# Ledger of designs, part 71: designed miniproteins, single chains, continued (2)

Each design is a single chain, and the fold is of that chain. pLDDT is the mean over its residues in the fold that is shown.

## One batch from the design tools (miniprotein)

Design m6611
Fold by ESMFold2-Fast:
Structure m6611 (fold): chain A 90 residues (1-90)
Amino acid sequence: SELEEKIKELVELGRKIVKALINGDFEKAKKIVEEAKKKGLISDETYKALLELIEEAEKHSDHPQKVANIIAAIGILLSSESIRLAFESR
């Protein structure tokens, strides 16, 4: 179904963002989010929130615990959107 495909794309988006952030590749993380927005995969609200979190991670790039906390926040944001979509499709 279209819903199942969208949820899979959101999970894959999360994996790509997390990998880029763990590797300190903030520019790549921003491009991944921009492409997701262009594809209509994420809302304007989610797009802005993801960019703010990535920029915050970049500001604290020398603080591993702060970057880890931001990665967790990104995971929660995308997981919440996936859960909402799954719940609304019932």
Scores: mean pLDDT 84

Design m6612
Fold by ESMFold2-Fast:
Structure m6612 (fold): chain A 94 residues (1-94)
Amino acid sequence: MQAEYEEFLALPREEKLEELAAVAKKTPKALHFVDKSEPLEKIVKLQKELAKKGIGVILVGEDDELIRKAAEALVAKKYEEALEYIEKAIEKKL
């Protein structure tokens, strides 16, 4: 886990932005945030229903505000803003 975060953080800024742009092209049109404490059966059912509508599901906890902000910025195609939130989220986990 730590090696993957260090590898991403070591990338040149231009390469980080290119990777985020590539992820954004594969990102659903809209994202729905679901508390990760919800029952697994409910989460799976919701993922299947929302996938039919082109909506991705992201699991979040109380401390995952940076992940939520990063995802919102990616959907809005604000790659520099998304990168800042991703880097802060990685630093918090390290």
Scores: mean pLDDT 68

Design m6613
Fold by ESMFold2-Fast:
Structure m6613 (fold): chain A 99 residues (1-99)
Amino acid sequence: MERIDLRTAPLEVIKERIREILREMGLDDLADNDEEVSSLVALLVNVLESSPEDASVEEVAEKLEKGIRLSLPNNNISLSDEQIRELARRLAETFYPEK
């Protein structure tokens, strides 16, 4: 799995990687929604900036899950609890620096 550093990567690369993750999960409608993808970028930045340097991937994923649950009602996109957890986990594994 290829990791992306949010602090150094261009916005377009971050957005494209999020779209790739969403499509791998079968969430093509969400991947094609630029407003929602941009919201996920903002959520990632906020969660990573608020997380301690020693935070686990699991702790970051839990914060992302809560943020995703708050933003989805605005876009009429219906995700199951399992899909929300899987998305949060994949985002944390892809974008959270482990160093």
Scores: mean pLDDT 74

Design m6614
Fold by ESMFold2-Fast:
Structure m6614 (fold): chain A 65 residues (1-65)
Amino acid sequence: SLREEFVKLQKELNELLVKKYEDGSITLEQARKIEELIREAVKNYFTDPEKAIELLKEAIKILKE
């Protein structure tokens, strides 16, 4: 389900964020952009869950770059 995918992606994103903060490898620009994407994903979760999932995927992609 879309809800299960959202929760899975949110957990993956949080795990990556913790790791990147611990490693000191996250930039302020990346952190700001990821925060924006997470906020937009949460905002869209009930009205456009597919968009919410794509926004979380984009945040994860930025962290892997």
Scores: mean pLDDT 85

Design m6615
Fold by ESMFold2-Fast:
Structure m6615 (fold): chain A 91 residues (1-91)
Amino acid sequence: SHMEELKEGLEKALKEPEELVDASELVKRATELKKYVEENRDLLSEEEKELLEKALEEVKKKYDDWEKALPAILQIYEAAVEYIERIKAER
């Protein structure tokens, strides 16, 4: 069921929080979310696409440590995915 899938995902995230996850795992997850966003890129306006790319570039420059940038990058892609899902729900 949907609840069981969500629960399993949440339990895995809680068991392996970002503090215990290697940077490579964060990169892998961000890459997966990036692919999803790219596959649904035509649902985003040109302005929204530019905002997403600009935010990602700013994060890359803003953080002194790359490991600190990775969670922010992941959060940006997670927000983009959630937004795309809302657009799809609106049809």
Scores: mean pLDDT 66

Design m6616
Fold by ESMFold2-Fast:
Structure m6616 (fold): chain A 64 residues (1-64)
Amino acid sequence: MSDEELRRRVERLLLDAGLSPERAQRIADLAVQDVHRLVKEEGLPRDEAAELVIAAVEAALAAA
């Protein structure tokens, strides 16, 4: 999964949950940064790190 693909997928989830485009974009950028951190610090494969971050966003939205 590319950074652009991850960003778009997270933005769509947040927009569907009723967040503003500006907030959705900011959170999507943070999600990309979290994937980079998980790959660098925990040695996770990029696609696995991306799925973990997406799952965390989905769980946070379900709890709100």
Scores: mean pLDDT 84

Design m6617
Fold by ESMFold2-Fast:
Structure m6617 (fold): chain A 59 residues (1-59)
Amino acid sequence: SAVEKAKEVMEKELKKGKSASEAGKAAYDYLVNEEGLSPEEAQRATTAAYIELAEEGKA
């Protein structure tokens, strides 16, 4: 799903030492530019991924 792809991008960026905001931006950009999602779909998926990572103690 788009949420799972966003989580993968965010986790990768966080492992590089980037902030949560930078990780979120990277996931959004990936979903729009590489996956072809609309801005609205990409924003929803990125937000859901952020919430899930925070619940897992990873964000």
Scores: mean pLDDT 82

Design m6618
Fold by ESMFold2-Fast:
Structure m6618 (fold): chain A 63 residues (1-63)
Amino acid sequence: GGQELANKLIEEALEEQAKNPDIDPEELSKKVKERLLEAGFSEEFAETVGALTKYELEKQQAK
């Protein structure tokens, strides 16, 4: 379901940032949102997952 795809996309974004720390968290979160919208999920769901992705990326970057 959508939660499984969301978890996978968040994990992939965190891995991508770990390999390239200079990537803007907002840019990666936007890509996650766009991929969820392309997969047919609602805008509300995509925005929520995108915001969560950005939060997790910023938290990782602040370490």
Scores: mean pLDDT 82

Design m6619
Fold by ESMFold2-Fast:
Structure m6619 (fold): chain A 68 residues (1-68)
Amino acid sequence: SMEELLKRAEELLREVKENELSGAQVMEVILELGKAQAEARSLGDEESVKRLRELGSEVEAIIRERQA
């Protein structure tokens, strides 16, 4: 369900915030968020697409800060 995908996406953001992930783990997070966003788009769930995009942007911001 979309609710479960959103919960998983928020869990992934928490893992990125609380842990220093390897490049492979970071790639897995980005791919999983991308798949969830594609599914939300296919369902026409605009609110979930927006939320998943926001979560993805937060993940990318954290990764960039840690690489600086």
Scores: mean pLDDT 80

Design m6620
Fold by ESMFold2-Fast:
Structure m6620 (fold): chain A 56 residues (1-56)
Amino acid sequence: MSDEVARLVIKLTRAYIEGNEEEAEKYRQELGKLVSPEEVERIDAAAKTAADALKA
């Protein structure tokens, strides 16, 4: 995974923790420029799971 993808994953997870849907959508779109749609879906699911665990 590239450094840029890793940074976007961190930002996406933070956006979900903050409940910022606009920022989350922005980072999903940026990820879509770097990886496949299937990989974006996998990353998004993982980020949501991580955010939920950190909020609990």
Scores: mean pLDDT 81

Design m6621
Fold by ESMFold2-Fast:
Structure m6621 (fold): chain A 67 residues (1-67)
Amino acid sequence: KKEEEQKALEKLEEEVEKKLAEIEKLSKEKAKEYREVMEEYLELEKIPDFEKRAKLMGELAKERAKK
């Protein structure tokens, strides 16, 4: 259901914020990098087509791994 997907998305955003705060304590450079990646992920979440969004997020993750 759409509501279940929205809850999962909200939880994901919470986890990202917590992780970012912990990373920032260890290294500001790594925190910046993580923030940039997460910003791109959040933009993709605006896409209403779930399958298209998943594909783009997968490609983004692959590009990130190449860094």
Scores: mean pLDDT 67

Design m6622
Fold by ESMFold2-Fast:
Structure m6622 (fold): chain A 64 residues (1-64)
Amino acid sequence: PADVPDAATLAAFAATLVANGLALRYTDADGEPATVAFASAAEAAGVLEGLLAAGLTAFELVPA
């Protein structure tokens, strides 16, 4: 599927992650847990868009 959230929704979510000192945890294609922390909301939004485009939709919020 080619469905992605609109840029405003993605930016708001990314800003919330960074403001709360949170990182994303997800399971990659190899079945291994991966954790990604971000320095800025813009960086987080770009990474989230890439993960969603790759079909990854299961995320956990963890302390960075």
Scores: mean pLDDT 72

Design m6623
Fold by ESMFold2-Fast:
Structure m6623 (fold): chain A 76 residues (1-76)
Amino acid sequence: SLERLRELALRLEEARRAGAPPEELARLAEEIAELALEAGMPILAAAAYFEVARYYEALGRREEAARYRRRAEELL
């Protein structure tokens, strides 16, 4: 739902400000992307997948980062 999407976006921003680890930030961003796709919002989903890719880059997980970047690009 759009309400759940808004709730998760707020949770991600709060977690980011609190200095949560990249693993937690990636999980929240991925959930946002999935809900955005269900809501028919591919641009928002792409933005969230790019965010997931950035967190995997920070973790040194290059393969996962590349997969999420490609997934985001396919939505645009």
Scores: mean pLDDT 88

Design m6624
Fold by ESMFold2-Fast:
Structure m6624 (fold): chain A 67 residues (1-67)
Amino acid sequence: DEGVELARLIDEAVAASKAGDVETAKRYIEELARRFGPEAARFAIRSALPHLTPEQKAELEALRDRL
């Protein structure tokens, strides 16, 4: 189920962000971009940003700019 897998990857990216693991969050976001396109990745970034430090937010914003 494509929708279930999309939701799982978004949830994993957000969970990693809540745990402070920005590298794991970036890996899930990159997988989202490859499999479901840049809009899915942008949604995951938007959902992850509130859980991160300013430095970690800058890393995800840089990733977003590369999409």
Scores: mean pLDDT 85

Design m6625
Fold by ESMFold2-Fast:
Structure m6625 (fold): chain A 65 residues (1-65)
Amino acid sequence: SKEKKEKVLRIAIASQVMGNKVEIEEVDGKLKVKIYSYTEEQKEHNELAKKELEKLGVEAEVYHY
């Protein structure tokens, strides 16, 4: 749905503002978000972002430096 995609984009933008690299891909109509972090503060934010994405039924992977 468009509303779900907008929520995913807002979470991705919030993560990017914190300095994280974010990649969004769509496979077979399912959204997948990959978040990369390089600091402890970014890592903490990314774990919260992953939890929020998973609540929306979106697959999320978090990679740490």
Scores: mean pLDDT 77

Design m6626
Fold by ESMFold2-Fast:
Structure m6626 (fold): chain A 92 residues (1-92)
Amino acid sequence: SGSMERRRKRIMEILDQLKETDPADAIVLLASLAADGDPDAAKRLAELVKEYGLPQSVVDQVRALVAQAKADPAIAQKLYQEMKALVKKALE
């Protein structure tokens, strides 16, 4: 778990930069980390959802797609792209 904790901390630092330049990528990455049980990612996700005014229906769809990606790694990349497109459309 030590290597995973180090990886998560590094990802959180990258997320602090991404939220300003690519909020859709930041939201999708936070949703994935929150689904892994990261409480810091869950809090940061809730903050960005509130800041950008994302509908709960979009948040629920992203969570469902994250669950599908974790259940089937073979389609994870495709689902990640679908999640990103969904969030980008909601941020228009």
Scores: mean pLDDT 79

Design m6627
Fold by ESMFold2-Fast:
Structure m6627 (fold): chain A 86 residues (1-86)
Amino acid sequence: SEEEEALRRLKEAMDRLWQAVENGDVETARRAAEEAVEAIKRLSDPQVKARAIMTLSLLGAAAYLMGHEDVAEIVFEAAKRAAESF
């Protein structure tokens, strides 16, 4: 289904975003965050959307704690944009 495809794309984007957070890779973080937001917008289940937004917020916090402030800002902005799609 469309939603199953969106979930798969979200997982792939989140996996790439996690690597970008760990490495402080700003360019990968921008692309992966945008992909995650677009995938979240395609989801219809509000509980699944909420969990994904919470995961983005946790990734942003992790980036900040690792000293990757630019990546943290990108990820927090993505969480905000995803929340606005609710």
Scores: mean pLDDT 88

Design m6628
Fold by ESMFold2-Fast:
Structure m6628 (fold): chain A 81 residues (1-81)
Amino acid sequence: SGMDEALALARAFLEELAARYPDDEVIHAALRGLEAIAADASLSPEQRLGALREIFAVLKAERPELGPEIDRVLAEVEALA
């Protein structure tokens, strides 16, 4: 499904960020949040997309230097969902 592709893209991006910044707790928290969304079968696709947007919004607020890269990936995630 488009949501499965969106989650896979978001995961790949956050895993790549975690590899670049291995001690960054904000990035690790974002990755844990993504896995919680992926595991929660009770969420609708709209709720999953909203929760993904929130994860990326928090990451961008805490790491504004990653803003352009986050915005690019979020646009691709939203297009897939």
Scores: mean pLDDT 88

Design m6629
Fold by ESMFold2-Fast:
Formats: structure tokens, sequence, C-alpha cells
Structure m6629 (fold): chain A 79 residues (1-79)
């Protein structure tokens, strides 16, 4: 999905120590990240996944990289 591609791109920049580019991409796609977490809260029956989505929404503007990393983890857990 589009979200998975963006989350993977952010993870790759963090892995390569390009924090500035990772942050730029996370901020650019803020509304996509928000929509993903809101959808997870509506559709998931897993209390752990719901808690992760709630935490991601709470930190979306305060720590966009933490929110993006939580999103990546949710995607991996849903596989």
Amino acid sequence: SEFEKIAQEIKEYIKNNDVEKALEIARKHRDLLKKFFEEVLKTSDDPVIKRMAELALKYLDKNPLLAANLGYTIVELLK
C-alpha cells in the first residue's frame, strides 16, 4: 500500500542516519499517517495494535518519527 511504501522509506532514511530527510517525509505525509491510524482504530480488534495507533496519534505532531515507526510496526504485525 501507499502507507507501507512511505513507512519503509522513512525507516530506510533513519537506518542511513538521514534524520532530516526522514522527518521531512514524515511531516509531508502527516495526513496520510493520521488517516492510517484512525482507520486502524476503527477496524482492529487487537488491543495492542489499537494502543499503538492511539500512541501514534498522540505523538503525530510532537514526534513524527516515533509515529512513523509505530505505523511501520503495526503494518508488520498485521502481516
Scores: mean pLDDT 84

Design m6630
Fold by ESMFold2-Fast:
Structure m6630 (fold): chain A 99 residues (1-99)
Amino acid sequence: SVVESLVGKTFEFDGSPEEGARQAAEYAAKEALKRLGINDEIVDVEVVELPSKKGDKKLFLARVRTSSGHELLMFLEVEGNKVTVLGAVLFGPDGRILS
């Protein structure tokens, strides 16, 4: 699966943990769409911080939406200047999971 190939990928960033998560989600979404041959535009990126008991690590849920109605959900871990993809799911415009 193209989406499964995103799991374990790491991205370096500057700025806040939220900005890092947003940048990583946008890069991963563009790469997934490209590899699936989907010619589509990102119209929205939402990032929500999740509770974490690891004080040096922040957890985020990121939601990327496209103009044709694709949706990528990502579970992201931020530590220092690095974002790691812990999980990802891609939905088609009909709400079905694309593998």
Scores: mean pLDDT 83

Design m6631
Fold by ESMFold2-Fast:
Structure m6631 (fold): chain A 83 residues (1-83)
Amino acid sequence: GGSEEAEKLIEEAKKYLEEAAKLLASGGDLKKALELAEKAKDLADKAEKIARKEGDKETALEAGVIAGLAGIVAGVARMLLSK
């Protein structure tokens, strides 16, 4: 039953990551971009833990990739905010 929860969390993480990346690319609200990227990472990290518990290696890898991308977007937003 956990794979469905992990997949839903991945879908939510992807949406937040897409919004964060769009804000970052447009030079818009960098604080909002950071908040969305951090939310995406949190959701993806939760999805990875659930998928690993269920033995779903494919979903765990997808969640790990999304978490990594969200971490990069958050890092770039932080760097721009510190300037």
Scores: mean pLDDT 85

Design m6633
Fold by ESMFold2-Fast:
Structure m6633 (fold): chain A 63 residues (1-63)
Amino acid sequence: DPAAAAEIARLEALIEGSKKAIDYFKQVAADDPSQAGLANQGIKMAEKVISDAEARLAALRAA
């Protein structure tokens, strides 16, 4: 199904983008500890996005 293939590609891109965002926020906190609170919020949001996307991706791959 082309629609399922497109959604899988979108979810994979979203997961990779969110992983890069986590790396970015970790670097922000390392470079400026005063930003650690905001960086930690960004990390938690990105981790939630990854978790939700991985669950959807697993369901699509199992179908």
Scores: mean pLDDT 85

Design m6634
Fold by ESMFold2-Fast:
Order: sequence, then C-alpha cells, then structure tokens
Structure m6634 (fold): chain A 68 residues (1-68)
Amino acid sequence: DPSRQETLDRVHELVDKGEEALRQGDIETAQKYFEQAIETAREGGMSQQTIDALQKRGQRLIEQAKQQ
C-alpha cells in the first residue's frame, strides 16, 4: 500500500524532527512538527489508537521540555 507507506514515512520523519527540536530546546518548532505528524497520520487514515499514541508522546515530551 503506497499511500500507507508514504504516510508512515512522513509521520516518522516529522516525529524525528520534533524530537530533535526538543533536544535543542526549540519547543515551538517541536510543537509544529508534532502537530504536522498528527495531521499527516489523520489524513493518511491511520487508526485513532495510533493518533492518540502520537498525541500522548508529543504532549509528554513537550511537558518535560517546559520543565527546564
């Protein structure tokens, strides 16, 4: 399924960029990448369970970064 594979690749790339931004202390850029990853997953027809997991991961990482 090319559409599903493309969606998975894009979501992984966006999540990786978000995590990298957080490692550098760029919370604003990380939020944008995590939001784009969630939107890409939703538009690509990924399960609600997967979308919820992405939202939880992004929120947890951002919360930890803000405690600095």
Scores: mean pLDDT 82

Design m6635
Fold by ESMFold2-Fast:
Structure m6635 (fold): chain A 67 residues (1-67)
Amino acid sequence: LSEEQLEELRRYLIEELGLSEEEAERIVKMVAKDPEDLDAVGTLLVLSGLSPEEAQRAVEFIEELLK
């Protein structure tokens, strides 16, 4: 993953989904470490206060970003 892709993800999580900077950074670090473990990412998004529907949209955004 490029630095630009990780920054785009961070902005999406903060600006579109309303996550805090700390919560967004946890998600970004998890994706950077293991981009194939999207089940763990989805779980962390829900625990960070997103609805299941918002978490699913975020996972889909990450899948598109990783192409």
Scores: mean pLDDT 81

Design m6636
Fold by ESMFold2-Fast:
Structure m6636 (fold): chain A 87 residues (1-87)
Amino acid sequence: MEKEKIEKELKEEIERAKAALEELRDAPAREQVERIIQLLREGRITALALGHAMVELGIDIELDEEQEQELVEAGTASVEEVKERLK
């Protein structure tokens, strides 16, 4: 039964994202954004897991336009990688 495995994997990703956000809570906003972008690029967390973790922790990270663009690019790269795997 794959359903239990998928649920466990998603929970593990959410917990990793939560741990990263908690670790960065006291860090400058620039450092928080850079670390999140790095984790997304490395595939250590998914954008979905990050979204869930942010909602659960009530964390709003204030981004400037440049930082927001980098985060979008990192997330888009992750989606394109999954898309290429389906070919």
Scores: mean pLDDT 63

Design m6637
Fold by ESMFold2-Fast:
Structure m6637 (fold): chain A 72 residues (1-72)
Amino acid sequence: SEFEELMRKGDEALEKGDYETALEYYRKALHVAARNGDREGVAEALRKIAEVYEQLGDTEKAASYRAEAERL
């Protein structure tokens, strides 16, 4: 699926330490999941965005995205 492909590209970027590219792909995946009413996909993409912000040291943003995922 489009969601799975975008998540995979985000994961590849994250593994390489390319946090900007990882965020771009995870945000695209988030939009696809939201458009399709895929609550589980929205939560998964939000958790991955939180993981990137954690790696960047932005603990406040990481906590915010994780909390958003938990509210779904």
Scores: mean pLDDT 89

Design m6639
Fold by ESMFold2-Fast:
Structure m6639 (fold): chain A 61 residues (1-61)
Amino acid sequence: SLLDVLSPEAAEALRKAIDLYKQGKKEEARKLFVEMFKKYEGVDEETAERIAKQLLEELEK
C-alpha cells in the first residue's frame, strides 16, 4: 500500500489527512495531502495537487 512505501512522517501525515476527511474537513485534508507530498516525497506542487485529488476521489469511492 502507499503507507508501506512512505517515510514514517509522511505516513503519519497521510493518516491525519484521512482522519480530517472522515470528519468532513475535505479542504484541510487536501491541503495536508499536498503539503505532505511536496515536503516528504519531493514532488512539485502540480504533481502533489494531482495526487491529492486522486486520493480524495478514492476516499469518496
Scores: mean pLDDT 74

Design m6640
Fold by ESMFold2-Fast:
Structure m6640 (fold): chain A 68 residues (1-68)
Amino acid sequence: AELDAQVDRLAASIREALAHPGAGRGGYGSGKDDSLFEATLRALERVGLPEEAIENVRLSLEWHRAQQ
């Protein structure tokens, strides 16, 4: 249940951040991906993942972002 608990917390945090992004309205074209990226990293930090794991996810997201 440890993994399930972490996934649930991550999903809830991401959902909350996306529901209340606080970002500029209407300007979601380029900023949409950035807000999702930032929300994901913050959700991982709030879940309490070790710094190394958060950094690994950040690098993976940046790599995928560079490929697209």
Scores: mean pLDDT 59

Design m6641
Fold by ESMFold2-Fast:
Structure m6641 (fold): chain A 63 residues (1-63)
Amino acid sequence: LSEELKELKKKIEEILNDESLSVEEKIEQIKELAREAIEKYPEYEEEIERWAMEAVHALLEQA
């Protein structure tokens, strides 16, 4: 796994654990991070989309 993808996963985890953000704000930030990552690393599009969707799904289950 590349360093850039490890940083993406770390940022998603930080967003998920940020108590100051609403569920909607967390979803928006995760989607934006995924979009930016796919633009930079299109070869990993499917994996990035999977991570983003898993995170969003976890947030919706808590809401």
Scores: mean pLDDT 79

Design m6642
Fold by ESMFold2-Fast:
Structure m6642 (fold): chain A 69 residues (1-69)
Amino acid sequence: ATPEEVEELRKILIDYVEGKTTPGEAGLAIRKALEAGVLDEVLSDPALETIRKMVERGRADGAAVRAAR
């Protein structure tokens, strides 16, 4: 992903935190960032700390499942 794509996805998530967009739009932005391998870069903004913590929890659970298989 380009720096411009990272900034676009970050803006969508900031809009969600500010109540300017839907959970569906935020979820799609997170999925796009994950598929592009830039989720950590997108979530590095301090305004997205709450979303980052939720995603880190989900990824930790997913890593445990993969390690256990």
Scores: mean pLDDT 73

Design m6643
Fold by ESMFold2-Fast:
Structure m6643 (fold): chain A 70 residues (1-70)
Amino acid sequence: MEAAIEALEQAVRAASEAVQADPRDVAALEAAVAAAEAALPSLPEEYRPALEGVVAALRARIEALRAEAA
């Protein structure tokens, strides 16, 4: 359980670092969302609100970037 959470945190952190280098990188944001969503069913309910918040924030950013491009 903890090892899976640590792997998720490392993946999210790596994606966040890539996004911070280029905050308009929609592909990096989509990859971060996909990784988080894939890990969601393996996480205990206690961690779900925090991860769902991260996913929601990333999706909102992706939608804002796409809306500006449209």
Scores: mean pLDDT 71

Design m6644
Fold by ESMFold2-Fast:
Structure m6644 (fold): chain A 61 residues (1-61)
Amino acid sequence: SAAPATPEAFPGGNVGPPASEAELEAERARILAKLRAAGLLTPQVEAELDAGVAATLARIK
């Protein structure tokens, strides 16, 4: 095992507890709304976001 180094950029508990399905859906909706408002929403970006959400949801099932 590695020796303790300097303080890590990613502390173990920084992200908090696992999100519920409802919170995950709400987060997706917020991101989509912001992308749409900025004019950055493309079919590819939407598909990638949806895939990421699906992968996360599958992991927490």
Scores: mean pLDDT 67

Design m6645
Fold by ESMFold2-Fast:
Structure m6645 (fold): chain A 61 residues (1-61)
Amino acid sequence: KVEELVRETVLAAVNGDFEKAIKYAKEAIKLDPSLKEYIRELLRGAGVPDEKIDEILKAAE
């Protein structure tokens, strides 16, 4: 379920597991490309720095 992939992306990023964050974000974006900005907003809300958010989302493309 796409909601689970989004949740796992945020949890992995908050825990510093950026490899898993990229993996889950890539799967979520592949299913629904519009989720890219939603994931960005969730990561920002969770306290992930903008530079790191950009790295994760760029790698997830």
Scores: mean pLDDT 84

Design m6646
Fold by ESMFold2-Fast:
Structure m6646 (fold): chain A 49 residues (1-49)
Amino acid sequence: MEEEIKKLGEEARKLLDELNRLRQKSVTEDYRSEIAEVQRRLRELAEKA
């Protein structure tokens, strides 16, 4: 379980970095869709934890 929590933390960090990159790239409609996808993946990780 602790190893799983550590892996989830690493995945969350990677998703947070990707979210920050998307925020810096553009404000187009694609940007909003990509933000929503990253947030959805973060919620899935929270549900697994």
Scores: mean pLDDT 72

Design m6647
Fold by ESMFold2-Fast:
Structure m6647 (fold): chain A 67 residues (1-67)
Amino acid sequence: ELEELLKEAGELSKKAKEAIEKGDVETAKKLIEQLKEVARRISELDPVTAAIILDEAKRLEKEAEEK
């Protein structure tokens, strides 16, 4: 349900940030793709929250590309 998807999104975001900090761009990209998929699933239940998560995923993706 929505609560579990939100928790998963939060965990993926945290892991992606840690991967970027370690310079593990490949792992970060994989986690960001999973985060985008979770955001897509959330959009069926709560499009506003999904937009916020997708924005976070785009921000992380940009940071990973800058490394």
Scores: mean pLDDT 81

Design m6648
Fold by ESMFold2-Fast:
Structure m6648 (fold): chain A 67 residues (1-67)
Amino acid sequence: AEAAAVAAAEARGAAATARWGVPARKIYESQGEEVTFEVNGVKVTIKTPKEVSPAEIAEMIAAVLAA
């Protein structure tokens, strides 16, 4: 189960790198916008580039929680 979760996270990281051409970590550090939202009462803060819609980030997180 944890191995599957790691593989899913790695696949999303690879997709982000392929899409934007840089590691997600560098994207967040260079042009980060902070998006805070709550899932089941837990606050989650994610830094995203301004070019990336907060809705897209929320959708990716919803997909992870549904998996």
Scores: mean pLDDT 54

